Designed miniproteins, single chains, continued (4). Designs and how they scored, part 27

Each design is a single chain, and the fold is of that chain. pLDDT is the mean over its residues in the fold that is shown.

## One batch from the design tools (miniprotein)

Design m12911
Fold by ESMFold2-Fast:
Structure m12911 (fold): chain A 66 residues (1-66)
Amino acid sequence: SAAVREALEELERELTREHILTGKVYSLEEVAELVGERFGVDPEAVLRAHREGGAEAVLALLEEAV
C-alpha cells in the first residue's frame, strides 16, 4: 500500500538525516530492527524476507502485517 511505502521512505529519510548529522552508518540488522519496531513485525522475519526475495518480499511481509 501507499502507507507502507511512505512509512519506509520516511524511515529512509530519518536514517539519512542521522547519518548526515552524526556519521552513523546503519547495518542491515539495525535497519531490520527499526522496520520491525515501526510495523510491529519480528526483525528476524524482515531479515528472512530480504534474504529470500529482497525488497519485494519485505514489502509483501509489511503489507500483510498492516
Scores: mean pLDDT 80

Design m12912
Fold by ESMFold2-Fast:
Structure m12912 (fold): chain A 87 residues (1-87)
Amino acid sequence: MEAEEYAKKAEEAAKKGDAEEAIRYAEEASRAAGKVPGTGGAVGAVAGAIGAAGGYAMKLAGYSDREAAETAASGARGAAEGARRGA
């Protein structure tokens, strides 16, 4: 599943402390979840978008790149879960 693949990449980026890449993958996971029909896909898309936005906001607020990346990765995981339930 696309959303699951992007969630894994977001987690790998977070492990490296790469907030920008983790935010990008959370955004991709959100889009991938949005392509899955049903409520699970819609909820997953929202979770991914919130994670990406939260990560970005944390960077602007002066949080560490690792903290921002972990927030984005959490959203990406939510996107993958929603996509799984929507199928």
Scores: mean pLDDT 81

Design m12913
Fold by ESMFold2-Fast:
Structure m12913 (fold): chain A 88 residues (1-88)
Amino acid sequence: AEAQVQAFKDRLDAYQAEIDALLEQLRDSSMDDRMAALQALLDRMRADVQAFLSTASPAVQQQMQAIYNQKMREIYQKLGQEYLEKLA
């Protein structure tokens, strides 16, 4: 359980790093191109989260859901208002 939760946290941290790297790579690109790339990465992240949840007990799923919700808040806070308006 603890090892499974830690692996989940590590995977979410890896996704945050991928988001940061993607936005830096696309810094000179249009907002539409940045949004398309970000949306594709977030969709991949959501699919991966569902895969983790499918292998976990209900108690571990609750822990993972709380961790995911916290990580999404952190990601959205870092993205800023312009991205939040387009993702909503």
Scores: mean pLDDT 81

Design m12914
Fold by ESMFold2-Fast:
Structure m12914 (fold): chain A 81 residues (1-81)
Amino acid sequence: SPLGEALRETLRYMEEVAREHDLSEEVRETIERGRELVERGDLLGAEDEVLRAINLIGRELGKEVTDELIKKWNEIYKKLK
């Protein structure tokens, strides 16, 4: 599924950000929930977890990183249209 691929790519990017900045367990668990939901075919649930992870990352790293994550998500999503 193109949407499933976009969600997987976004979650992979977020996992890299979380690893690079040693982010909280809550961020990591949210990303893992998103991956599990993609694997189960719950793409809407996975999208909700992506948005939750962006908000949590923004709380820890600030608006600049949140804006970059949103740009990355939009870039990946538009590539499918």
Scores: mean pLDDT 81

Design m12915
Fold by ESMFold2-Fast:
Formats: structure tokens, sequence, C-alpha cells
Structure m12915 (fold): chain A 80 residues (1-80)
């Protein structure tokens, strides 16, 4: 396994876990829920790119998903 491939796969898995935890709280604002859905879509696209060996595209999609998740968490923190 290439180090880059492994790093991307680990990042995808960690973001998926964070998204699952956030969704389980059930009290997401509509804005945070939209960002969570967008992040999930980006992670799905990243997994496809990773499976195809397109590591640069996979990494960009993971970076986008991470940004969306951070925005969702920030919205929830402000709403609390």
Amino acid sequence: MDEKEFDIEVRIALLEIQLAILKRHGDLTPEAEKLVKQAEEKLAQSRKALAEGNYDTAQKLVDEAEKLLKEAIEIERKAA
C-alpha cells in the first residue's frame, strides 16, 4: 500500500465516523444537516476516486468534505 493511499483511506474513515456521531445527535440545524449531506457526498466521491487510483482527486474531495464538516460543527457549537 502506498503511504498516500493509506493516509487518504484513514482520513475518509475518520471523517465518516465523525459524520455518523454528529448525525446520531439528531438535533442538527437545517444548515448543519445540509453541510453534513454535502460532506457525505464528497466522501463517497473520494472513495470512488481512491478505488480508481486517482489519489489527487480523492485528496481534494477529502479536503472539501473536511471543510464542510468543520463548518457544520461550528454551526452546531454556535447553536448550543
Scores: mean pLDDT 82

Design m12916
Fold by ESMFold2-Fast:
Structure m12916 (fold): chain A 64 residues (1-64)
Amino acid sequence: DAEKTALGMSYLLQARNMLDQGKYDEAISLADTAISLGMTTPASQVRADALEKQGKLEEAAKAR
């Protein structure tokens, strides 16, 4: 579904932007939404990176 893919890419871009700003909770939330829209691999990577930067290393390892 092209519409779902476009929405997933939009949320993924927002998640990366939040990650770059150090807003890790927001990055995780947006990445989870992108995963639900089919952006599994790239959004899971953003989620893992955000968890790792928050010091949640154990959760980040499980996300990879």
Scores: mean pLDDT 79

Design m12917
Fold by ESMFold2-Fast:
Structure m12917 (fold): chain A 66 residues (1-66)
Amino acid sequence: MEEIELKAEIAKTLSERDQKALEVVLKAEMTGTKLSYRQIAERAGVSPAHVRRAIKKLEELYKKKQ
């Protein structure tokens, strides 16, 4: 099972705003595109601080299921 698939499933359990940030993150990860937090934030329509919090939340939940 791909790590990205499990992360996408977890992201769907979070807020709509977190989902928008994480969708950009996961798409970049799938395509091998290197994006900064600022670039992710601009694409998702959220702040860079929100991107950091969404990623941290996803990583914590992913570790619990791993």
Scores: mean pLDDT 78

Design m12918
Fold by ESMFold2-Fast:
Structure m12918 (fold): chain A 56 residues (1-56)
Amino acid sequence: DEEFLKLVEEMLGVSPVSLDDNFFDLGGDINLRNKLVKEIQKKFNVDVTLEDLGLT
């Protein structure tokens, strides 16, 4: 989870980010959302959805 939050911070260029923060409220868009999902799947070798990440 700490590595996940760091990845979100890096991609959005904002810090700090918490688990209660909404991706779109932090300035994310659909392209960054899709890129974030793919990066998480590759980095953590997990199958995650947009819903799991609070991105819907």
Scores: mean pLDDT 68

Design m12919
Fold by ESMFold2-Fast:
Structure m12919 (fold): chain A 62 residues (1-62)
Amino acid sequence: MEEELERLRKEAEDAGVTVEQVRMSRIAQEVARLVREHPELSGAEVVKLLSEKLGFKTDPNL
């Protein structure tokens, strides 16, 4: 638990942003990384993997 917080803090200091902004940028970087490392995956597959990894689901109706 503390290791994750320390990692986020270090990334925040390195980028000159807040920890919450690092969390948001991490999501964006994860999407970009998945697209680069797995170009065979469609955008829908990337979103599905990201949702599973982060434990949330985007509701298309809401």
Scores: mean pLDDT 66

Design m12920
Fold by ESMFold2-Fast:
Structure m12920 (fold): chain A 80 residues (1-80)
Amino acid sequence: AEEAEKALAEAEALLKAAGATEEEIKKVVEAARKAAEANAAGDREAARAALEEGAGPVLAKLDADQASAATNAILAAVNA
């Protein structure tokens, strides 16, 4: 739980630095939490779908390096 919260905080900081809005950041955090719950239940398809729907549109607006860093932080939170 603590490791997931730290990874989410890192993802939020990276998204904010990249110019994401508070609403976009909230949507990504909600998607990551939903994906983490699905992953913990063994439902990898639901986890992937949650990330694609919630985080995908926000990440698509970022530069490749920013998107990569944010994606790594999100995945760390989901797999924590």
Scores: mean pLDDT 80

Design m12921
Fold by ESMFold2-Fast:
Structure m12921 (fold): chain A 71 residues (1-71)
Amino acid sequence: MDNAEKLDELLKKLEEASEKRDAEAVVEELRKIAELLIKSPIPENKKIGEEMLKAVEEMERARAERERAAA
């Protein structure tokens, strides 16, 4: 129950961070969501968590693009 509520809150924060293009916040929230989902007994949630960890690696590449955009 608490984990499901935390997931919903983290997903909302991720969406807000994405809308604001805050790559640092997006990466941080994705990592937290992924950890929570991987611990879930629901197979669908575990798969989503694994995909989010993969997305974190892709977001790290976005940091370099953000630096280029700011220059």
Scores: mean pLDDT 72

Design m12922
Fold by ESMFold2-Fast:
Structure m12922 (fold): chain A 85 residues (1-85)
Amino acid sequence: MDEGYKLIDELYKLRRQALDAFERGDRESAVELLRELEKKVDELIRLARESKDPGVSGQLLSLAGFERLFLAGLRRELGLPPVPL
């Protein structure tokens, strides 16, 4: 599951970059990084569903859920509309 670990590392880096951009008042960069994070979270959920190992699937889904809560918070701080469920 090398793709899953790589994706988690990418999510961590993007999250840090998004927070840094937000703290700097760079709204444009923060919005673009948020969109990239949302795409990576969707990819993480897809990998979880493709996993035959319920333990791995559960870990990836839990991480995706946590990241979705973070993204919802960041969207609110940026004044963006909520994502349709």
Scores: mean pLDDT 78

Design m12923
Fold by ESMFold2-Fast:
Structure m12923 (fold): chain A 87 residues (1-87)
Amino acid sequence: MEEEAMKLLKEADELAQQGVEAYRAGDLDEAIELFKKAKELAKKGLELLAEYYREQGNEEMAKLYEEGKKLAEATLEKAIEAAEKEK
């Protein structure tokens, strides 16, 4: 579970970086799709980490990853909105 979650988060980060590059290049439709994919993977990865730490009895870490999920979703949603506004 933890290894799978970390793999998802790495892929989400790579997609988010590609999204920023597409945004800077003016490829707004590509940037939007990349940010959407990054958001879904980040959400899934952080949710799995929160569940993993809760199962281990580590409520502090579980709450941290739950908060991280909300922050990642909000950040990527703002990136999507910014790209949509430039279309």
Scores: mean pLDDT 86

Design m12924
Fold by ESMFold2-Fast:
Structure m12924 (fold): chain A 64 residues (1-64)
Amino acid sequence: SPDEVRTYAVKLAQERIQRALDAGELSREQAVEVYRKLMDWIDENPDASKEEIEKKIEELLEEA
């Protein structure tokens, strides 16, 4: 369901983004932007798999 996909994406994004912040790989402003872009992508892809969500998070982190 879209709500379950969104819940999973939020939890995974929060963990992965926090790790990047702690490692100094990402600024707070970049972290907010990555999160916004991920949420927009989830809204357009409500049936996304866990693997697709993980791949999208990594793509957004690389673009930051």
Scores: mean pLDDT 81

Design m12925
Fold by ESMFold2-Fast:
Structure m12925 (fold): chain A 86 residues (1-86)
Amino acid sequence: MKEELLKKIEDLVLKAHALRRAGQTEAADEIESLVTEAIRYLKEGDFEKAKELIEKAQKLADEVLSQNPAAREEYERLKAIREKKK
């Protein structure tokens, strides 16, 4: 459970970075805020609250990425770099 949620957080951080680089600063800030709050709940052992916040952030990120091709392209590029390193 914790490892799965941490993996989703890593992906959300990449999405937020891609959105910020594409000029979608408001969405990036909101996703980062949700991720920060989710990490706090994970440290407290509240996996239910952490999962809820992660799902909220994922919905927002996916919606904004679907509407912004430049951010989507940057996200795919960052994801490929991360995957190749592992």
Scores: mean pLDDT 82

Design m12926
Fold by ESMFold2-Fast:
Structure m12926 (fold): chain A 57 residues (1-57)
Amino acid sequence: DAQAAADALEATLRANGAKAVEEISKLPGGDEHKALAERLIDAQAERERTALLNAAS
């Protein structure tokens, strides 16, 4: 099911992104980079979900 696969992909990307953001937050200046990384990861997860659904159509 393409929709289930797209939802799983988005969830996985967000979970992996959250771990990456946690590591970034430990670096000097990490708080500024953390906010930017969170925004970019959210945008990427949305794009990848939409791309999978379009490709499966």
Scores: mean pLDDT 80

Design m12927
Fold by ESMFold2-Fast:
Structure m12927 (fold): chain A 73 residues (1-73)
Amino acid sequence: SEVERILQAQLDAVQAALPVEKSQGPEAAAEAVRQALLDRGVPEGSADDTADAVLERGVEATLASTQAQLDAL
């Protein structure tokens, strides 16, 4: 499904951003997530929402929330 495709892309992008957050901080991690999602064809609104979550709550919290959403499908 489209929802599963988007959630999997979000999970992969957020997980890949963990080392970016540790080395460069949350703003760089959020930008990396946004670009990765856009490159994977995720709609801009969904990419922006995920990047904002990373910026506000951090990569680990966003990863856990995204995994929970995917598991609930």
Scores: mean pLDDT 87

Design m12928
Fold by ESMFold2-Fast:
Structure m12928 (fold): chain A 63 residues (1-63)
Amino acid sequence: SEIAALAAKANEISDEITEIVQKIREARKKGDEDLVKEYQAQLKEKLAQYADVVAQIHAARAA
């Protein structure tokens, strides 16, 4: 179903977010402030993508 496909996409993005959070922690541990900022920018973009997919799931359930 469309909802199942969107849920799979949300799970994929959630896994990517988890990986980026781990990369931020490793970069902070190394004191690499530039790399932390780069991963924080990627995290912000992935969180926006996640919100969009969640909104699509809500819309599909409401229809």
Scores: mean pLDDT 88

Design m12929
Fold by ESMFold2-Fast:
Structure m12929 (fold): chain A 78 residues (1-78)
Amino acid sequence: GDAALAAQIEAEAAETLAYLEELAKSDPVRAGELARQAAEFYAARAEEYRARGHDLTAEASRRASVQFAELSERLFAE
C-alpha cells in the first residue's frame, strides 16, 4: 500500500544519501551531480504520486528530493 511504498522510498533515499556523502569525500563533483539527478528524479516522482492520490509516497519522495537538493547545493557551494 501507500505507507509501505513511502517507507521503501525513505529507506532507499537514506542509503543513497549516505553513499553520496561518502563519495563526496573523494569526488565531490560527481557526488554533487548524482545528488542533483536524485533530487530531480524524486521531485518528478512526488508530482506523479501526488496526481494519483498516493499522498504518503508523494510526501516521502518530496522529502527525498529536498535532501538531495540540499546536498547538491552544499557540494556546489561557492
Scores: mean pLDDT 87

Design m12930
Fold by ESMFold2-Fast:
Structure m12930 (fold): chain A 61 residues (1-61)
Amino acid sequence: SAMDQQRAEVDLLLALFRQESRTLSEAERRAAKEGLLAYLDARAVAPELRAQFEAEADRLI
């Protein structure tokens, strides 16, 4: 389904963010989070998936 595809995309972006966050500064992690949220907003992903991404990314800052 379209929802399953969006969930897979959000899960992949979270995995990539977790990997990259290990080498980024706190400021770079915040900027990367903002950029990825803007990307998800532009793609009109489901609000619950967008909220999941934001909450999980915040745990890494």
Scores: mean pLDDT 87

Design m12931
Fold by ESMFold2-Fast:
Structure m12931 (fold): chain A 81 residues (1-81)
Amino acid sequence: SSQLFSDLLNSRLKIIEQQIDRRIEQALQQGNLDEAQRLQQIRDQIRQNVENLKQSIARRDGVEMRQSIDNLNKSLNEFDA
């Protein structure tokens, strides 16, 4: 169901955000403001890409869904880099 899928995306997003937030806190404690800002931008991009994916699913647009999945994967890879 669309609700179950949305709930799963939200649960996964929360876990990823917690991981990013821990790294942001570490960067701030070390005085590395550039790294903290970079990680905050990645977090915001991941949030936006998840929202875009939800919107493309609501529109039933297969092309936009594919693009949204690709964009989400790219932002997740930037966090893991």
Scores: mean pLDDT 83

Design m12932
Fold by ESMFold2-Fast:
Structure m12932 (fold): chain A 67 residues (1-67)
Amino acid sequence: MKLSKKEAEGADAAGVLASIRTGAKSAAEVVELYEAGDPEAREAVRAGARHAGVSEEQVLRALKESA
């Protein structure tokens, strides 16, 4: 999917926030935890997405692209 520059920046910021909240070492670890159903990772991605004004899927996409 294509992201606008503003959406990509918001999703990237939300990804960093998710990493901090979960204590994960990298964007890839946040994605792995989220896909494994970790409650903290899911809540961090959800909260970051809401804060940045993007969807959870956009946050996950940005995290995967950053990894």
Scores: mean pLDDT 69

Design m12933
Fold by ESMFold2-Fast:
Structure m12933 (fold): chain A 70 residues (1-70)
Amino acid sequence: SEKDEEIEFLKKQLEAIDKEITSLKNRYAEQKKKLTPEEKQKFEDFYNSLIDYLNKKKAELEARIKELES
């Protein structure tokens, strides 16, 4: 059904976001080691904003999946 196809598509998007978050965490941890103290603060602010954005998208996808499964 279209509903089952939409759920599968959303679950794949959710998996992609989880992989992106994990990749981003690893990449930012490595980059932080190379930065000056001044650069670290700006980098952390940017990183946190990006993580917050991805977590918001993840929450929206999870909410939509629950809506479709009920």
Scores: mean pLDDT 86

Design m12934
Fold by ESMFold2-Fast:
Structure m12934 (fold): chain A 99 residues (1-99)
Amino acid sequence: DFLDWQKELDSLPLEIKRDLTEVIELMLQGNIDEAVEKLKELLDKYPEYKEFIIRSVARALELMGKLDDAIRLLEKLKEYYPELQDVIDSLIAELRAKK
């Protein structure tokens, strides 16, 4: 839930929180391609946090009612991160079920 998500964010390094916020802002503006590029930079910089970062972005967009944009972002990320395919497919299925 929202409180659990906020608690998980509080455990992240400040730089990850800042950059993650920027990705979410780009998504809210409809700048999906720019959000993908920024998110790729963040994932490559913090490989140990890849799954957490992807889950956090999907959760934030879900809470903001941006289900279609979240699904599109996740589908684009699958092309660059095949090692995360199972996690991404699971998140897409969850988001589609909420529509």
Scores: mean pLDDT 80

Design m12935
Fold by ESMFold2-Fast:
Structure m12935 (fold): chain A 118 residues (1-118)
Amino acid sequence: MPRVLVVDDDPAARERIAAALRAAGYEVLTARDGLEAIELIPEADVVVLDLDLPRLPGVEVIREAKARGVPVVAVSGSGEDITAGLAAGADGVVAKPFEDEDLVEAVEAALAGRRARA
C-alpha cells in the first residue's frame, strides 16, 4: 500500500487529512512541522504538505522531497502560498477549504505521475 506523509501543524487538520487518506486505503505517517517532515520523507511515497508550517518553510520541505524523487501535494488557503509551492516543484495543489475527494484525487494523480516517470 502507498504510504502518505501528512504534514500540518494543526492537530485537528492533520487528523482530518489522515482519516480521509486512511479511508481511501492509504497508510499514513504524520508530521507536525517541516523538520519532522524531512526526517520522514524517506519512508513516504507521497507528501501532503500544509505550506503554513513553523520552524522550516514548506517550500524547503518541497525541495527536499523533490530531491529524493517523492511527489508533493501542497495544501493552503492562500493563493500566494500555492504559487510558491508550485514554483518550488509541488506536483499538485489543493486549496482550503477542500473536500476529502479533492484531496484523494490530488494524491492519486501525484502517485500516478511518479510511476509514469519510473
Scores: mean pLDDT 80

Design m12936
Fold by ESMFold2-Fast:
Structure m12936 (fold): chain A 75 residues (1-75)
Amino acid sequence: EEIDEKIKKLKEEVKKTRAEMDALRQRANDLYEEYLRTGDPALKAEADALWAEYQAKMKRYGEKVKELIRLEKEK
């Protein structure tokens, strides 16, 4: 059914977005830890930029999860 196909596609999108978020969070944390060790403000700026990208993806992830929950409740 159409709803099952939408749920399957959305689950794949949620999985991919989560993997992207995990990668961004790890890179941001690694850069921030290096900043704390070295005091290099360029590393902090890069980490802050990655955290901003993570926050944007987190918002999209939340929207997709809400839609997935809505579709699964209708099933």
Scores: mean pLDDT 83

Design m12937
Fold by ESMFold2-Fast:
Formats: structure tokens, sequence, C-alpha cells
Structure m12937 (fold): chain A 87 residues (1-87)
């Protein structure tokens, strides 16, 4: 799975992701200022990069439905979200 988008400072891009298997999820950006908050199906925060803006973030998630809130800490970020099932 791969999704692309853009987000500017002050905006939030909300993406819903269904994982059928344990997966490594990677968020990459052309800028070093991308941040992500990941919520489970019940709205509980399960992962956050708040306070650590970077060009790439990666996390391993179990199967489930997730909501990804993608933010730019500064300027405009062109981002790519990819999920790869783990064997």
Amino acid sequence: MQIQGQVAVGQVRRIQVDLDARARVTLSSDTANIVVDIYDANGNLVYSTAGDPAAQHAVVLPPGRYTFDIYAADGVANWVLAAQALA
C-alpha cells in the first residue's frame, strides 16, 4: 500500500488505513519537518512523532484499522505513506 499527499503548516491530513497483517509503516517527506499521530479504531493514540519532526518516520503496527494525522512542522511537506506486510 502506498498513499501520497501534501500538507502545509497549520493543516492536518487525515488518512484511514486498514492493516490485514502486521506491517511496517513508513512516512517519508521531501522536508525534514513531517510529524504523524496514529490512532487506533477506538481513537486511542498508539504512536506519535510530536516533538521529533523528521524526513522519515517508521513504526511497526499489528493488524487493525488506524487513523493517521499527518502534519508539517514548518512550510509545506510532500509526503509518501507506505505499508509493507511483515513475513
Scores: mean pLDDT 84

Design m12938
Fold by ESMFold2-Fast:
Structure m12938 (fold): chain A 58 residues (1-58)
Amino acid sequence: SKVVETAVQRALELGLTRVLSASEFWPNTYAGVLAVGPDGREYSLYFFGDTVMELVEV
């Protein structure tokens, strides 16, 4: 999925070091990424298209 690929790339651009999982919740529009930050903590990022909607520490 292009939206998942874009979300993963955007998460890495935001400084996250390791992607644990990525999921498409709405076709071609809404995706989530679970990733590890440079602090070693887990973060959930939610994207609508290419826009970050929410960044939450897990």
Scores: mean pLDDT 73

Design m12939
Fold by ESMFold2-Fast:
Structure m12939 (fold): chain A 72 residues (1-72)
Amino acid sequence: AKEGEFAAKGIPYVTINPNDVPDNLKGKITPGQIVKLKGKESGEIVYAQVLALGDQPLPLINGEEYEVVDIQ
């Protein structure tokens, strides 16, 4: 699957930078997991499936920056 495509549950695929996750999640993020994302401006919660680990920030979702807050 490509980044931006939906998993079987209709959630997006994302690439996660493992250095940009909370300390309690460092070393725990792996491809195939579902992660909980929070909007930096709205505080809205969205779920995404990890496609890969990479060195880029999360893409904008609805024009807003999101951060990883938990693993589902």
Scores: mean pLDDT 73

Design m12940
Fold by ESMFold2-Fast:
Structure m12940 (fold): chain A 63 residues (1-63)
Amino acid sequence: MEALEEVIKKLLEGKIEEAIELMKKNGITIDQVLDYAVEHSTPEEITAIAVMLTVAKILLKKE
């Protein structure tokens, strides 16, 4: 749970590479981050997180 909060914080700060590394280290999926954001974040934050996660997903597929 704390790792999900850190991932969300990094995404909101635009630190996508740091968010990806935290996700890999903790076995967190994009779907888990989105589900957590929907339950615990504001609508504006959810929108920002979804955009940032889309970028992260593209980067993960390239690497």
Scores: mean pLDDT 78

Design m12941
Fold by ESMFold2-Fast:
Structure m12941 (fold): chain A 80 residues (1-80)
Amino acid sequence: MPRIISADIQIQNGSSSTLITITLRFADGRRAIIQVRINGGDSDVQVQIDYDRGIVTVRGGGQTRSILAIPDSRQSINLS
């Protein structure tokens, strides 16, 4: 797997859910998008990125999810 070289993290708090959009760039120029929805309009959210292993860990709503970043993919995950 190519290494992640940059990440853009956007957090949008809504009345019923929190949406986290993570846009990743890889060393080979490919990109990936990971969107995580957390139930609850105001959630403590933490995002940790392992750039060498390509693993994105999202914590929120009392849950933790680790996601393998796949180049040229868009992944959507619900934490509930």
Scores: mean pLDDT 81

Design m12942
Fold by ESMFold2-Fast:
Structure m12942 (fold): chain A 89 residues (1-89)
Amino acid sequence: ARAEAEAAEKEIIELGKEAVKAVEEGDAKKAEELAKKMVELAEAARPAIAQYLLEEYPDWSEEEARAAAEQAVERVRELAKKLIEEAKK
């Protein structure tokens, strides 16, 4: 769970860096594709993130961990939306 969550975070960060470069280079299509991949990875990683949070914070309920994981995924969705909007300028 921790390893899966950390691997997903690393992949999302790398995709984010590539998406920012694509925006800077004016490659709107590449930026959009990378942003979509970031969201897909975050959504796929949601169960691993929730499990990792339960391992880090054993006093948390499963409901609290799931809510925090959903918030983490939502932050990636917001970042992806901003990247797509910047790419279309």
Scores: mean pLDDT 81

Design m12943
Fold by ESMFold2-Fast:
Structure m12943 (fold): chain A 64 residues (1-64)
Amino acid sequence: DEADQFFQQGWSLFLQGQFQQSVVHFQRSIDLNPDYRDAWFNLGIALQQLGQTDLAQQYFQKAR
């Protein structure tokens, strides 16, 4: 599943502290599967790390 592959790549980048690049991969994951709640949630976490707190809260609402 391409959505899962992008999620896994985004997660790997997140663990390396590459938050901006992880956001790109998580966005690709949700573009392919908008119901991928884990991708929405981790996108929110990555956005918090980048200081985009208000945007992160919107993404958390879509996740859970």
Scores: mean pLDDT 84

Design m12944
Fold by ESMFold2-Fast:
Structure m12944 (fold): chain A 95 residues (1-95)
Amino acid sequence: HMLTPEERRRLAEEARKIIDELLKQETNPFRKAVLEAIRGIIEAFARDDEDALAKHQAEYKALTGHTLPTDRAELERYLASFVRQLKERLEKLKA
């Protein structure tokens, strides 16, 4: 199922909160750059900003060597899973 605009906005808001908290704890410059690229991807995706999405996907590929899904539904599933993984990472840092 495709996310509604409201669901995309909520996903972006949740991701922003998690990423901002992780960025406060992160000292590795490469991991900081990857987190910033993912934040940009999620925000661009939520706004349906294709130019910004392409820019941040290119940054992510340059940093990690990995290409994100180009299909919207696959990208939505990937981003939702990624936010869940970031949330788990943040909880481990609090332990």
Scores: mean pLDDT 78

Design m12945
Fold by ESMFold2-Fast:
Structure m12945 (fold): chain A 56 residues (1-56)
Amino acid sequence: LDLESFQRVADLALEDMRKNLEEEVAKQKDPEEAEISRKAAEGDLENLVKAAEETL
């Protein structure tokens, strides 16, 4: 189903961002800045997903 497909894609996008930021935290010697960026990105992405769901 299209709605289910969009939900899955959005979930994968969130998961991908989380993993990418976790890798950045592991690479960086200053992980606190990476943590702040991660939380901000997660909030923004979830807000976009919710808007898309309401449009459907």
Scores: mean pLDDT 69

Design m12946
Fold by ESMFold2-Fast:
Structure m12946 (fold): chain A 91 residues (1-91)
Amino acid sequence: VFRRVLDAQADLAAGRLPAEFEEELQEVADRLMAEGKPDEAVAEVLKLIAEHLGVRLEGSPEEIRRRYIEELRRVRAERARAAGRPVAAVP
């Protein structure tokens, strides 16, 4: 689930998602951040992205944020390993 959410965030950063959806994500984030709820802001944005992909994220805001950070670290480590390889792996 989180891998698909990270892929969708990459699409968002590249401007490939609908502008209205990007505005919705920004509005929700800004509202919760203004309320002093950054963990809830992250969790709600991730839930909206997951719903857009047809999946559901479960758990507390802290659990969702923790899982997101763990997957983000894993993806970054995977990309760093791939970039450091002298020869590409083939099946």
Scores: mean pLDDT 68

Design m12947
Fold by ESMFold2-Fast:
Structure m12947 (fold): chain A 74 residues (1-74)
Amino acid sequence: SAETLAEYERLKAEYERLHAELLSRLSPEQQAQATRRAQTGLAQLDALAKEDPELAVRYLRAEIRIIKEELAKV
């Protein structure tokens, strides 16, 4: 639905914001590698969102939870 796709885009923006914060704690080499992995993962989720947006939202929420836990460890 349009609402589910809007939720996916909102969560994607939140994930990118949190990921940028996490990147600020890494070396330049680690940042490059982490950025490539995140780009690949988001591309896969974007493809999934076109076929099963509810599942894509669930996966993205899980990823956001994990990154928030990592950021909280400081």
Scores: mean pLDDT 84

